Designed miniproteins, single chains, continued (3). Designs and how they scored, part 39

Each design is a single chain, and the fold is of that chain. pLDDT is the mean over its residues in the fold that is shown.

## One batch from the design tools (miniprotein)

Design m9420
Fold by ESMFold2-Fast:
Structure m9420 (fold): chain A 72 residues (1-72)
Amino acid sequence: SMAKARELLVQGIDLLASKDYEKAIAKFEEAIALDPRFAQAYSALGQAYYFMGDYEKAEAYRALAKELDPTL
């Protein structure tokens, strides 16, 4: 469900704001499992990995998000 994917994105963003990066990543991965073309969830994954210091994964997910939605 797209509605469920969006709920998971919001939950992940809240976790990201509280610096619970590992739980945030899990929520974004669940959102992507429901909607594999959910560009915003890939963008959020990139941000989470960047805050965790995994710059290679951060760049990979950011690039994928832009490929899916060039306005990101």
Scores: mean pLDDT 89

Design m9421
Fold by ESMFold2-Fast:
Structure m9421 (fold): chain A 85 residues (1-85)
Amino acid sequence: MTLTIVPKGDKYEVYDENGNLLGVFSSGEEIVEFLKSLGLTDDDEVEVTITLPDGSKVTLKLKVKELPKALEIAKLQGWTLTIKF
């Protein structure tokens, strides 16, 4: 599954791979709970692709429990995240 997470002000918009809005969340912790509802655990690794404002991309592996910190940084910087699992 692939999710796109777009920071919008103080919120995060989460989209599926078809561009359907799945939800609007107030924190990275709420997104982690959403991922757990999809069958993930805190220690599962996901592939995170960060899209910078210039269109450049960086891909790394993060555990689900590390996502709140990454999402907070993305919100501060205006980065879009794609999560694949």
Scores: mean pLDDT 86

Design m9422
Fold by ESMFold2-Fast:
Structure m9422 (fold): chain A 92 residues (1-92)
Amino acid sequence: MEKVKKVEELMKKAAEAIASGNIDEARQLVDEALKVAEELTDPKEKLFAYIGIGVLYDRLAEKSTDPELQAELRKRADEVFKKAEEILKEIE
């Protein structure tokens, strides 16, 4: 199984779940996408995956009505964006 294609498919499904208001499903899909993205060996593929996943966590936070869940999801987005920034600094 090609890991990059799996991340892309999970991100697509997560975006669709967010659009449909399926918050629990979307959260599970984004979390799974992050797990697969952490296994990527190509730094550029990993960077793009982390950026996309961070954006999905932020969008999920905006769709959530629970302030505690919103804060948790935004914190997760910040952590993922920080990981993306670390990779970017290592790429010439």
Scores: mean pLDDT 85

Design m9423
Fold by ESMFold2-Fast:
Structure m9423 (fold): chain A 67 residues (1-67)
Amino acid sequence: VLTEAEKHYNRGGELKLLGRYDEALEEYNKAIELKPDFAEAYNERGVALKNLGRYDEALEEYEKALK
């Protein structure tokens, strides 16, 4: 059974594969709100930010994923 955080994380991944990075960010934000220690969600939020050209924000997310 998937948690609500995992459901949002998975939806973000689907949106990312479709190139819908703004919507993927919204889903990763929801996953992190529900599970603040969700390292994979921080990493994928960073990937989405990088694909949007938001490199400084992406680096901050990768640092959070490593904690």
Scores: mean pLDDT 85

Design m9424
Fold by ESMFold2-Fast:
Parts: structure tokens; C-alpha cells; sequence
Structure m9424 (fold): chain A 75 residues (1-75)
């Protein structure tokens, strides 16, 4: 579990850096960060049992929902 959780945290951090780079117009850096985030998330899911994988999906979904709610509030 520890390793899966660490990989998931690293993937989220890399994805955040990718978004920041994208907003700054650094598309090459954004692509690199997103690729690394995807690699770590894939490795985490391969190592996770069903219960841990559900937790990973929950965390990713929560991040996506937070972004969606911010956009909905702007409407």
C-alpha cells in the first residue's frame, strides 16, 4: 500500500506541475510532466489490489470534481 500511495501522490504532483506549465505556455514541460504522471499512475494501479485501486480512483475523481465545481461556480 505504501508504495502505491507514494506513486499516486507523485502522479498527482506531476499532473499539477503539468497544468502549471501548460498555463504558462510551456507545452514541452507540460507534456513531460503529464507523461511522467501517467507512468506513475499506471505503475500504482498495476501494484494495487482492488481495494487500493478503488482508493486511487476516488482520489483522482475528487481532484477532477473539484476542477468541475470551480468551473460550474463561474457559470
Amino acid sequence: MEKVEKLTEEAIELAKKGVEAFLAGDLEAAEKYFKEAMKKLEEALKLADEETAEEVYRRVAAEALSHREALEAAL
Scores: mean pLDDT 71

Design m9425
Fold by ESMFold2-Fast:
Structure m9425 (fold): chain A 71 residues (1-71)
Amino acid sequence: MSREELLERAERLLVELYLRGLLSPEQATAVGRLLRQGNEEALELVARAIEAYEEGDVETAVRHLREAAAL
């Protein structure tokens, strides 16, 4: 997955989980900021979250995004 493709998928996932009430506004904002800053740990966690979500594992995706938000 290209970095550009990862960022587009990440933005869609953050918005979707926020609208579903699975992420707080603070968590979604924190992850978005870290991704824009090129934080490598956040990029890795978000890539794992996207993979889990595409496999139907919403709980694991949310855990990875909350971990990224706490960086």
Scores: mean pLDDT 84

Design m9426
Fold by ESMFold2-Fast:
Structure m9426 (fold): chain A 55 residues (1-55)
Amino acid sequence: SALVEEAKELIERYRAGEISKEELGERLQELLDRADGATAAEILALASEFQQEEK
C-alpha cells in the first residue's frame, strides 16, 4: 500500500512538472522491484493507465 501511494505521488509530481518522464519511469521501476505481487500489480496498472493517456 505504501509503495502504491508513493507511485501515485510520483505520477502527481510529474503532472505538476516537478519531475521528468524519465525520472517518473525510473522511480516507478524501483518501486516495482521492491513490491510484492499484489502491490506490484497495482503499480503496473497505474503506470499502464498513465502511459496510455500520455501516448
Scores: mean pLDDT 77

Design m9427
Fold by ESMFold2-Fast:
Structure m9427 (fold): chain A 60 residues (1-60)
Amino acid sequence: MKKVAIVVADDPQLAVEKALELEEKEGYEVVIATSEQRAKAEEFAKKLEAAGYEVEIIEL
């Protein structure tokens, strides 16, 4: 079963650093979103959970 993390951040460097940590150390597949995309990220998370993924939203 795949784990997905959606990282919501407006700083691209901070977003990439967090994404690398989650992928390399915790085995997540990571999606990066900006704060403007937060609502779309939440809808995407619901669709992924319905498809059988474990999803976590992380705000930076």
Scores: mean pLDDT 80

Design m9428
Fold by ESMFold2-Fast:
Structure m9428 (fold): chain A 80 residues (1-80)
Amino acid sequence: MEEIERRAEELAAEALARGAREGPRAYATAITALAIEAIGYELDGKREEAAALYLAAARVAEALGDEELAAKYRELAEKV
């Protein structure tokens, strides 16, 4: 759990840093990219990697104040 959470935090930090430089559309692009990559790992049966990417997407959404989107990605992370 701690390893997944740490990786999620690292991925979210990279996405947030990119968005801070390029504006709100960069955050939306980052969330979408993280979610697509998570789906790919989930389909491959790589649950830990998928969970980390979903949690990263949730963290970015939460930082933007989108609590509904953050909650959805947290649920996806829990279910993989």
Scores: mean pLDDT 80

Design m9429
Fold by ESMFold2-Fast:
Structure m9429 (fold): chain A 80 residues (1-80)
Amino acid sequence: SEELKKLEEVKKLVEEAVKADKEGNDKKAIELVEEAAKLAEESSEVTQEIAADLLEFYSKLMSEKVAEKARELAEELKKK
């Protein structure tokens, strides 16, 4: 389904963000979590909520700066 494809893409972007962050590339990591959040915003409310939960979960694997951005974006997704 389209919903599952979008969720899989969000997950891949967030996983790439974790990898970029571990490589010391904060800028790329932030760009990737922003892209994941943008894709989620274009999806249904249910998909947005699941994507927000994914961002919060993966933020635990991120450095403080990237994790803060991921959590902020997750909160914005849940407000819609």
Scores: mean pLDDT 84

Design m9430
Fold by ESMFold2-Fast:
Structure m9430 (fold): chain A 67 residues (1-67)
Amino acid sequence: MSDKEQGISYLNMAVSLAEQGKIDQAVTAAEIGTDLLKLPEEVKKKLLDAIKKGDVEEAKKLVEEVK
């Protein structure tokens, strides 16, 4: 897979893990995905903050904006 495809896969995994309440694993997946996609620091912070708060809807919205 390209870095873009792999990064998007990790962000989708992060959302799925967050929906399951596996916040620590979701944060790790989001960090890997954002790094692979080379996203701006502001976008990374917003996504990680949403996941840590358990705001799955906001996390989904942020991932959709990257796709």
Scores: mean pLDDT 83

Design m9431
Fold by ESMFold2-Fast:
Structure m9431 (fold): chain A 96 residues (1-96)
Amino acid sequence: SLVQKLQQQIQEEVQKFEEQSKYGSELITKSYQMSKQLAEQNLNDLKKKSEETIQKFRDLGKKYPDARQYTDQGVQQVQQSLKDSEDKFNEEVKKL
C-alpha cells in the first residue's frame, strides 16, 4: 500500500539522520578537544540537518494524512537523536 511505502521511506530517512547524528556527535567530541567554536559549528550543522528532515516529514504528513502516524514518529526520533547530540556537547562543556 502507499502507507507501507511511506513508512519504509520515513524509516530510511530516520536511519540516515541517525547515522549523520552519530557521526556529528563523534565530530563534536573530537572538535571540542581542539576548539569549542568548531564544536558549536558542528552542532549547529546537525541542528540544520534535523530541521530539514523534520520539515520533510511535516510536508509528507500534510500531503498523506494516512501516513501521519509514521511522519510524527519520525519527527520524534529525529528530535531525540538531536537531543542526544546536544546532551553530549553539554557534557563536554561541563568539563571546562
Scores: mean pLDDT 84

Design m9432
Fold by ESMFold2-Fast:
Structure m9432 (fold): chain A 71 residues (1-71)
Amino acid sequence: AAAARAAAAEQRAGDIGDKHRPVSFELVKAAEAAPDLEAQLRVALEYQRKHGILTEEAARNLALSVADFKA
């Protein structure tokens, strides 16, 4: 089995859990308030610092959350 699949499954479980935590919504709010790409990058780096690893899946979920929140 690919170690990447196991890591992706754990990250997905973490992302699902994070959806129920204030930190996830706080990051979406901060990203929505960000006026430019640089500010959004700072929000992403803060997420990585607190969450540990920002995988492609987590980054995609954050981007989708920001897009949905701005809509």
Scores: mean pLDDT 54

Design m9433
Fold by ESMFold2-Fast:
Structure m9433 (fold): chain A 80 residues (1-80)
Amino acid sequence: SMADIMKDVLTGIVRSIGEEAGVPQEEIDKIIQQITELINNGDLEGALKLFEDFVKKYAPPEMQEGLLAVMREMIAAVKA
């Protein structure tokens, strides 16, 4: 399903960025759980907000725009 694809992509990106930035595994798992919970509840805007905040805090600036564009495209695909 599209929701499963979104969860896999977003949680994979969060894990990769978090590990590269040296974020503790407990915090990575916590944000992954929060994003997963929001997507499962249909709160795609809430999931985008958490993902955006995480990307802006931990991702290199040159990657931030591309990662947020991926999230926006996935939400647009779900709404189509």
Scores: mean pLDDT 80

Design m9434
Fold by ESMFold2-Fast:
Structure m9434 (fold): chain A 114 residues (1-114)
Amino acid sequence: PITLTESGGGTVAEGGSVRLTSRASGGEVTGMGWFRQRPGEPLRFVAVISADGSRVAYHPDVQGRATISLDRSRQTSYLDLRDLRVEDTATYYSFASSEEGLTFGAGTPLTVVA
């Protein structure tokens, strides 16, 4: 089974930037991405990238402020968030797609302070 190891997050001032990292191990991925869950809200899509890097998609809430990238040799995805808003405060869950289905990481908390 695929395992995801996440890092990044923490507390950041509004207008700042952060990089979230997720490394997949234990199998070959077909894509990687992130969901987020704001306090008291449902899980929502953020971004996805295909394993070959040819397909990328973003949720409108982060369009123009987020970049997703992939180090294919290490199966490591990066979510770079810039121009952070208090509303970006959430737990960010990385995911990997594979032939076996979807796997989610444990979640990385991000707090954006005014």
Scores: mean pLDDT 90

Design m9435
Fold by ESMFold2-Fast:
Structure m9435 (fold): chain A 59 residues (1-59)
Amino acid sequence: SLAEADELRRQANEYALKGDFKKAAELGFQAAREYEAAGDTERAARARKGAELLLEKAK
């Protein structure tokens, strides 16, 4: 659902602020999947792109 996707995105942002970019990326990809399942393809694409950038920071 959109509410589940929004909660996952919020958690991803919290982990990113703590410097845990790997966990933030994992939660961001989960948010992208939940947005896609809810039919919000634009938010899914944005969440996926954000997660990819966070994953690069983790390397």
Scores: mean pLDDT 87

Design m9436
Fold by ESMFold2-Fast:
Formats: sequence, C-alpha cells, structure tokens
Structure m9436 (fold): chain A 75 residues (1-75)
Amino acid sequence: MEFFEKWQLGDYDGAIKLLEEELKKDPNNAKAYYGLGLMYYKQGDYKKAIEYYEKALKLDPNNEKAKENLEKLKK
C-alpha cells in the first residue's frame, strides 16, 4: 500500500492525504480507516486515532490490530 511507505518514513501528513483519497473512491474501505487511525496515533492525536479505529471496526470487526490499538488508547 502506498500509504505504508509514507508512514514508515515519517511522512504522516502525506499518508493521511493518500488514505483520504482512497476513502473518496471507496467510503467503505476499512483498511483506509485503520490506516488513518495509525497515522493519527503516530502523530499523538489519540482522539482521532480512536475515532478512525472505531470506524474501521464497524466495517471490519475482525481487524485484531485495530481492536488491540483501540483497547490500549482507551486506557
């Protein structure tokens, strides 16, 4: 995934823009919501990270990584 390379290099704003473009094409893309959660988590915006992880889980309840990250952030 294109966003994966950007967040690995610390370009979180660039990764967010790519994920937002993916969501414009497919608003039900659970992986894009999960990616947005990761990007905001890396930026320290835990409130937005929680929101996007919850959206990812509504679309894909089997995303174990989103469940684990959401559990950690609610503590």
Scores: mean pLDDT 77

Design m9437
Fold by ESMFold2-Fast:
Structure m9437 (fold): chain A 68 residues (1-68)
Amino acid sequence: SWADEVRAALRTLSREELEAMRATLRAIIADLRAALPSLSPEEQAVARERIAMLETLLALLDELLAER
């Protein structure tokens, strides 16, 4: 599955690299959310889909960091 492939890739990274990635993803999600009111309805739909995918990746990072 996509999640299993992502978990395998992320497990090769150090704690510091995972924490840096988590911080970067949080910043990207915040920026996308801040941009939503200025976007067209079609662009908002795409942005929300991207936010959902990034939040899924963030949850995987949080799980891996909790295991270390």
Scores: mean pLDDT 84

Design m9438
Fold by ESMFold2-Fast:
Structure m9438 (fold): chain A 72 residues (1-72)
Amino acid sequence: KEELKKKLLELIGRILDKIGDILELERKLEKAEKEGKKEEAEEIEKEIKKLKEELEKLRKELKEVDKKLKES
């Protein structure tokens, strides 16, 4: 149980970090769009998409670890 709890906390921390990164990029995207920096906005959109995909993978792993903890 203790190892699974440590893994759960690690995954939560990584998820929160990714959410923070996404929110920061969303703010940069809004600024780039308002300033008419289309190429910069497109690159930021690609980075946000990549981080959201990584976040979904982490969320899936978190659910599996949480399920194992509940079954233990």
Scores: mean pLDDT 82

Design m9439
Fold by ESMFold2-Fast:
Structure m9439 (fold): chain A 61 residues (1-61)
Amino acid sequence: SLIEEALRLVDQGKLEEAKELLIEAIKSGAPVEEVMKALQKLYEKDPALGMEVSVEIAESL
């Protein structure tokens, strides 16, 4: 799962790579609940990257 891989990358501190996978997951129609959980973890590590993903989610809805 793209979401599970993104969560792993967040835990490893690879936040830019995690952002790219989250955006791909959103574009592929991943469940909103799973996306929001991963986004929250990204926000905790890097609020700026979390904001970028939030904009992508808004554009995709």
Scores: mean pLDDT 79

Design m9440
Fold by ESMFold2-Fast:
Parts: C-alpha cells; sequence; structure tokens
Structure m9440 (fold): chain A 55 residues (1-55)
C-alpha cells in the first residue's frame, strides 16, 4: 500500500474511532499521523499495524 493511502486510512480509522467512543484507537491514529508528519516512517508503520490489529 502506498504511504499516502496508509495516511488516509489512518485518518479514517481515527475519525471512526472517535464516532464510536474508542479513545484508545483514536489516540493511536493521532500518534501515527504525527509520526507520518514528522517523517518517522518506521514508527508510523508500526502504529499502522497496531491499528489494523484493533479492527
Amino acid sequence: MELQEKGSKTLDIGVEAFKKGDLETARLATEGLTAYRNGDIEKFNALYEELLKKE
């Protein structure tokens, strides 16, 4: 999956988590987006994998 697609998916997961009241998943999505913005791709990928585990 292209990096931009992962970023968009992470945002979508975060938004849906907030709608469901899943603050833990929303927090992980926020951390992932922050890592992506800072160019920490290794951390972003690790957080993305953790988000997928929660789905």
Scores: mean pLDDT 78

Design m9442
Fold by ESMFold2-Fast:
Structure m9442 (fold): chain A 88 residues (1-88)
Amino acid sequence: IEKLKQALEGAIKQADEIEKKHPENKELQKLVAELKEKVRELLKAIEEYEEALKAGDEEKAKEYKEKIEELLKEIDELQKKIAEELEK
């Protein structure tokens, strides 16, 4: 889970770099903003998952794990769209 948090922090830094290099690309700016929003949601879900694990609440942990997996898929799709836009 710590490695995932580190990877998400790296994704935010990469997003900031893209924003700085392409300030006039409105499509990239929009995609990067959506990515940052989804990453924030994922970080919150990870925090809730860790709290459920510490409490021994297996049912809540499963629910948050599923939410984390769904958010990871959404982030992956956004990263693909950003990569496609950068290839233009």
Scores: mean pLDDT 80

Design m9443
Fold by ESMFold2-Fast:
Formats: sequence, C-alpha cells, structure tokens
Structure m9443 (fold): chain A 72 residues (1-72)
Amino acid sequence: ALEKAKKEAEEEFEKAKEKAEELVKQGKYEEAVELMKEMAEKFELLYNLFKDPYFLELKKEALELAEKIKAL
C-alpha cells in the first residue's frame, strides 16, 4: 500500500510538473502555481495517512516550484 502510494504520488507529480511547464510557456503562471499548491496539499494528506517523511520531501519540492514560478 505505502509503496504503491509513493509510486502513484511520483507519477502524478511528474505529470503535474510537465503540465506546469506547459502553463508557464503559455504565460499562465497563476494556474501553474495553483497546480503546484494542489500537489503540495495532496502530499500533506499522504504524509498524514502514512507518516512517511518522503511525502514531506515531495510537498517541499512542490512548494519550492510554486515559489520559483511566482518569481518569474
């Protein structure tokens, strides 16, 4: 269960990062930031469920990407 949750989280995050990159190329910075924030919320929920610090690392990465996009 935990291993599958980690794999699914990684796959969703990769897809979300690709979508955010496309949004940034289109000038849709606010939508890209929103997507990264939504991913961070999902990872926090997964951390609360599984208590695995890996999900906190994913949350941190998502929030850092949101901050980088805001700085553009």
Scores: mean pLDDT 86

Design m9444
Fold by ESMFold2-Fast:
Structure m9444 (fold): chain A 81 residues (1-81)
Amino acid sequence: ERLERLIKLAEYYADMAKSLGHTEAAEEAQKLIDEARKLYEEGVKETDPEKRQKLFEEAERLAVRAMAIAMDAILEHTKKV
């Protein structure tokens, strides 16, 4: 649930970056989000606790990276009024 919320938050910021015209940053963030979601789905279906933990940790890292890319683009847009 926490990881799913993090992925959704990253999607929210990526969509915001796209709406502000930062298409390249939004596309880069979306690729990381897609990979994080894939790893999350694999982790949910994984029966080995160690493998599941590694999948969730990697998904979290990718989601955090995606959010940072999107947020940086949004902040640069608001820097010049």
Scores: mean pLDDT 81

Design m9445
Fold by ESMFold2-Fast:
Structure m9445 (fold): chain A 62 residues (1-62)
Amino acid sequence: MTDEEIKELLKKYGIPDEYIDEAVQAIKAALNGDLEKAQEILRKIPKEYQPLVIKAMIDLLD
């Protein structure tokens, strides 16, 4: 999956542009099986958007 595809999905979920790059990095880490790194990056995103990033990860893994 490309970075552009992940960005498009995150924007549809309502993640602000300022957090898109960090959310992409978190999702890419999760897709590569690096859950520790994914969680570390996710903690840098405001708590209100963390559930939306997790939902995007789940949708991409299913």
Scores: mean pLDDT 81

Design m9446
Fold by ESMFold2-Fast:
Structure m9446 (fold): chain A 80 residues (1-80)
Amino acid sequence: RPLTPEEVERLREEVERIEKEIAELEKKIEELKKKLEEAKAAGDEEEAEKLKKEILELEEELGFLETWLGFLKHLLARAE
């Protein structure tokens, strides 16, 4: 069944929302990775472990969002 113009518009809005969320997460992950390298250089094992956990959690969230975005973009491309 082809998507209606209203459904296409809602998919575009969702794609834009998720793309912005992904960009924010990528930026946060990069900042945390920089802090992790600084903690490792300082020998701060407690801070390094905390940062590793935070990075892993955000990378898991990023992976989920990227998968979902790919699915939405596939649906949108099919509707165009």
Scores: mean pLDDT 83

Design m9447
Fold by ESMFold2-Fast:
Structure m9447 (fold): chain A 60 residues (1-60)
Amino acid sequence: KKELVEEITKKLIEYAKVLSPETTRDLLKKAEEYLRNEGVEEEDIEKVRAEVEKEIKKME
């Protein structure tokens, strides 16, 4: 599960650098739903959200 969280976080950060903030946030929401369905803890999902939002904010 930890490797899954890391891979998804890295991919979303890469997307944040090339896609619009709106598109990246839409992908983030879908990734959060996927992680919940995979049984990832909510606290780890919140960490993914925080890292991706931090990257989006740098690009805005």
Scores: mean pLDDT 80

Design m9448
Fold by ESMFold2-Fast:
Structure m9448 (fold): chain A 62 residues (1-62)
Amino acid sequence: SELEKLEEEYKRLLEIIEEDAKRMREELSKYPHLSEQMVEDITESFRAMAESIYNLGLKRIA
């Protein structure tokens, strides 16, 4: 179903975001003037965007 496809795509997007966040934390650990909170704030923004995309998909199906 379209809902099942949307849910699977959303799940994959969240997995990509988490992997990217991990890589970003590893790279930014080299920069002492950047706070770890900046990485978390950016990651949370991407999670919020993914949720927004999922909700738009749900509205399209409805």
Scores: mean pLDDT 79

Design m9449
Fold by ESMFold2-Fast:
Structure m9449 (fold): chain A 84 residues (1-84)
Amino acid sequence: MEKERESFERVLEKALETIRSEDELEREIGLALAHMLISILKQMGDLEMAAEAYRRVAEAIREVGGDEELAREFEREAEELEKA
């Protein structure tokens, strides 16, 4: 799990950088990449990292002045995973 976790963290960081792009298409790609990564983490049972990923994506969306409702949705998903 150690190398896998480091790989997930590295991919998440790249997704977050892509979400912070000024280009709308790049932001959409970053969001899709983050969503796929979070889905894999949830399937693997790493709910703690999945919740953190949701929160970091919400923060990145807000930093670029993106869709606040989408950011709120990611935060809610993180909170639900933290309650489990």
Scores: mean pLDDT 79

Design m9450
Fold by ESMFold2-Fast:
Structure m9450 (fold): chain A 76 residues (1-76)
Amino acid sequence: SEAIEALEKQAKYAEEKGILKAKEYLLKAKEALEAGKLEELVEYVAKALYEYAKANGGPATEEEFKAVLEEALKAL
């Protein structure tokens, strides 16, 4: 699956950048996707994006990222 490969690649990138919590959440997102748990997938990807935002000093919240991803999934 291209989505699973993308999550693995992003987890490796997060590790290389030292954003270890983002790596953890991206690997949990992969497990959720493999299990067909789409709500957990959205939550873990949102958490990973929030950790990226925090690493860059951004004011974005976990809730904001989750809302964007839930909207995207409804369009599928």
Scores: mean pLDDT 75

Design m9451
Fold by ESMFold2-Fast:
Structure m9451 (fold): chain A 55 residues (1-55)
Amino acid sequence: MDEELLKKIEEKLREAKDEFDIGVVQVAAATLIATTEDPEIRERARELLREAEEK
């Protein structure tokens, strides 16, 4: 489940065209960081959040 959400966040970040899309990725990544029990997924979500903050 968390792996599928992570993949969707990665795809959304690649497709992101504006600040709204970036904001959606930031919220989704932050939520996954807070809710996932898998440390590998959490670390990857932190990386995606960082990438989204860089635009």
Scores: mean pLDDT 78

Design m9452
Fold by ESMFold2-Fast:
Structure m9452 (fold): chain A 70 residues (1-70)
Amino acid sequence: EAQKYVKEGERLAKEGDNKRAAEMYKKAAMLYISQQNYKEAAEAYRKAASLSDKHLADALLKQAEYLESL
C-alpha cells in the first residue's frame, strides 16, 4: 500500500538515490489521492519535491498546496 512506497522512498533517499526516492514518493501520493487521503498525499509530494531539481520541486509543491486546499 501507500506506506510501503513511503518506506521504500526513505531507504532510497538514505542511499543517495534521490531520483528513485522521489519516484516512490510520487507513487505513494497517487495512491493516497485514490483513497482520498489528501493530507498524506500532499506530504508525499513535499518529500518528493525535497529530492528533486528546483523546476520539478516547484511543480510538486504546487500539487501539494492544491491537495491541502481540499
Scores: mean pLDDT 86

Design m9453
Fold by ESMFold2-Fast:
Structure m9453 (fold): chain A 97 residues (1-97)
Amino acid sequence: SAEAEKRAKAIALLKQQAESMYHRFKKKNPEMAADLKAVYEEAIAMVEAGAPLEEVIAAIRKRVNEILAKHNPSIDDEVYIRTAVNTLAREMRAIWA
């Protein structure tokens, strides 16, 4: 179905960003890298369960804010993470536009 194709595209974007985030941070902050990867795995499970797109985006943003508060990374690393999440949200919304 068209809906299944849209979900598959969203899952592919989530998987790509999970891997990029994990590889970027795994050496400098392995706990933050693991926490970030878990956010994307949780988001993939939400998409597979048919959760509304805006709930998935809100869940990612909430979890990322908690992770940033917990790990207190550099300003450059925080900007990178926030920019990546905002780009992902725009790309996922484009699938359902």
Scores: mean pLDDT 92

Design m9454
Fold by ESMFold2-Fast:
Structure m9454 (fold): chain A 68 residues (1-68)
Amino acid sequence: SHVLSDEEIAELLRAAGLSDEEIATALRVLRLARDPSRRAEHERLMADPRVEALFRRMGAAIDAHMAS
């Protein structure tokens, strides 16, 4: 399995046209998703439609990179 570092993800998202603020938010969501003890905080963040849309854009950018 390929695990991208936060730096690699940030570079990928920047190339995909995300702002520094959007990248910081996306990395925070990813860190919460990786920590089972933070599940409730992750679920609260994902309840925001803007955060959900950002996470979808992040996933699409990562998938496009991995398919290249």
Scores: mean pLDDT 77

Design m9455
Fold by ESMFold2-Fast:
Structure m9455 (fold): chain A 70 residues (1-70)
Amino acid sequence: SMLDDSKTRFQQFQDYMISAARYHRGNQQMLQSIIDVFDDTSQRLISTHPSISSFVSQLRRNFRRFIDDI
């Protein structure tokens, strides 16, 4: 379904952003840019597909915890 495709694409996007954050570890400006892009994309997805908001919100919390640990 389109919602399942959106979930899969968002998971792939998170995996990419995690990889980017690992690569730019120690660069605060780049990490902030990565966080801003992730938060903006996540918020837009929640707004356009409210039915997956719990899924997106859980992935946002996972991403934030990851960033706080690096």
Scores: mean pLDDT 84

Design m9456
Fold by ESMFold2-Fast:
Structure m9456 (fold): chain A 99 residues (1-99)
Amino acid sequence: MISKATVTVTVKGAGARVSVTMATDGKLTVTVEAAPGHKAAAPISRYAKAGEVANVHLYGDATVTFVAESENKPAKFEKVSVSGGAEATVEEKEEEVEL
C-alpha cells in the first residue's frame, strides 16, 4: 500500500542536519542538529493517526511540518524537504519480526 508521510523542515544556516524516523506504529521522531551559531529544540516525538496532520514546531531556528496516514495505510516518509543549506536523513522502522 502507498502511504504518504511528508516532512518539511525549515532551518537557518548551512551545516544544520535533520534526522527523521518513523516507527510502524505511526510514531514520528524528528531531531535537528543546528548550524553553528543557531539553536534547535530537543528531539520531538508524536504519534500520527489516519488522516492526521502532525505539526511540530522547534523553538529556535527550525520548523518541522509533517503529514502521515495510518490505519488502512501504514504511514511512510515519502519526502523530506529541508531549506537553508541543511542536510536531511530519513529513517523508516519496519515492523520487527517477533520471535
Scores: mean pLDDT 49

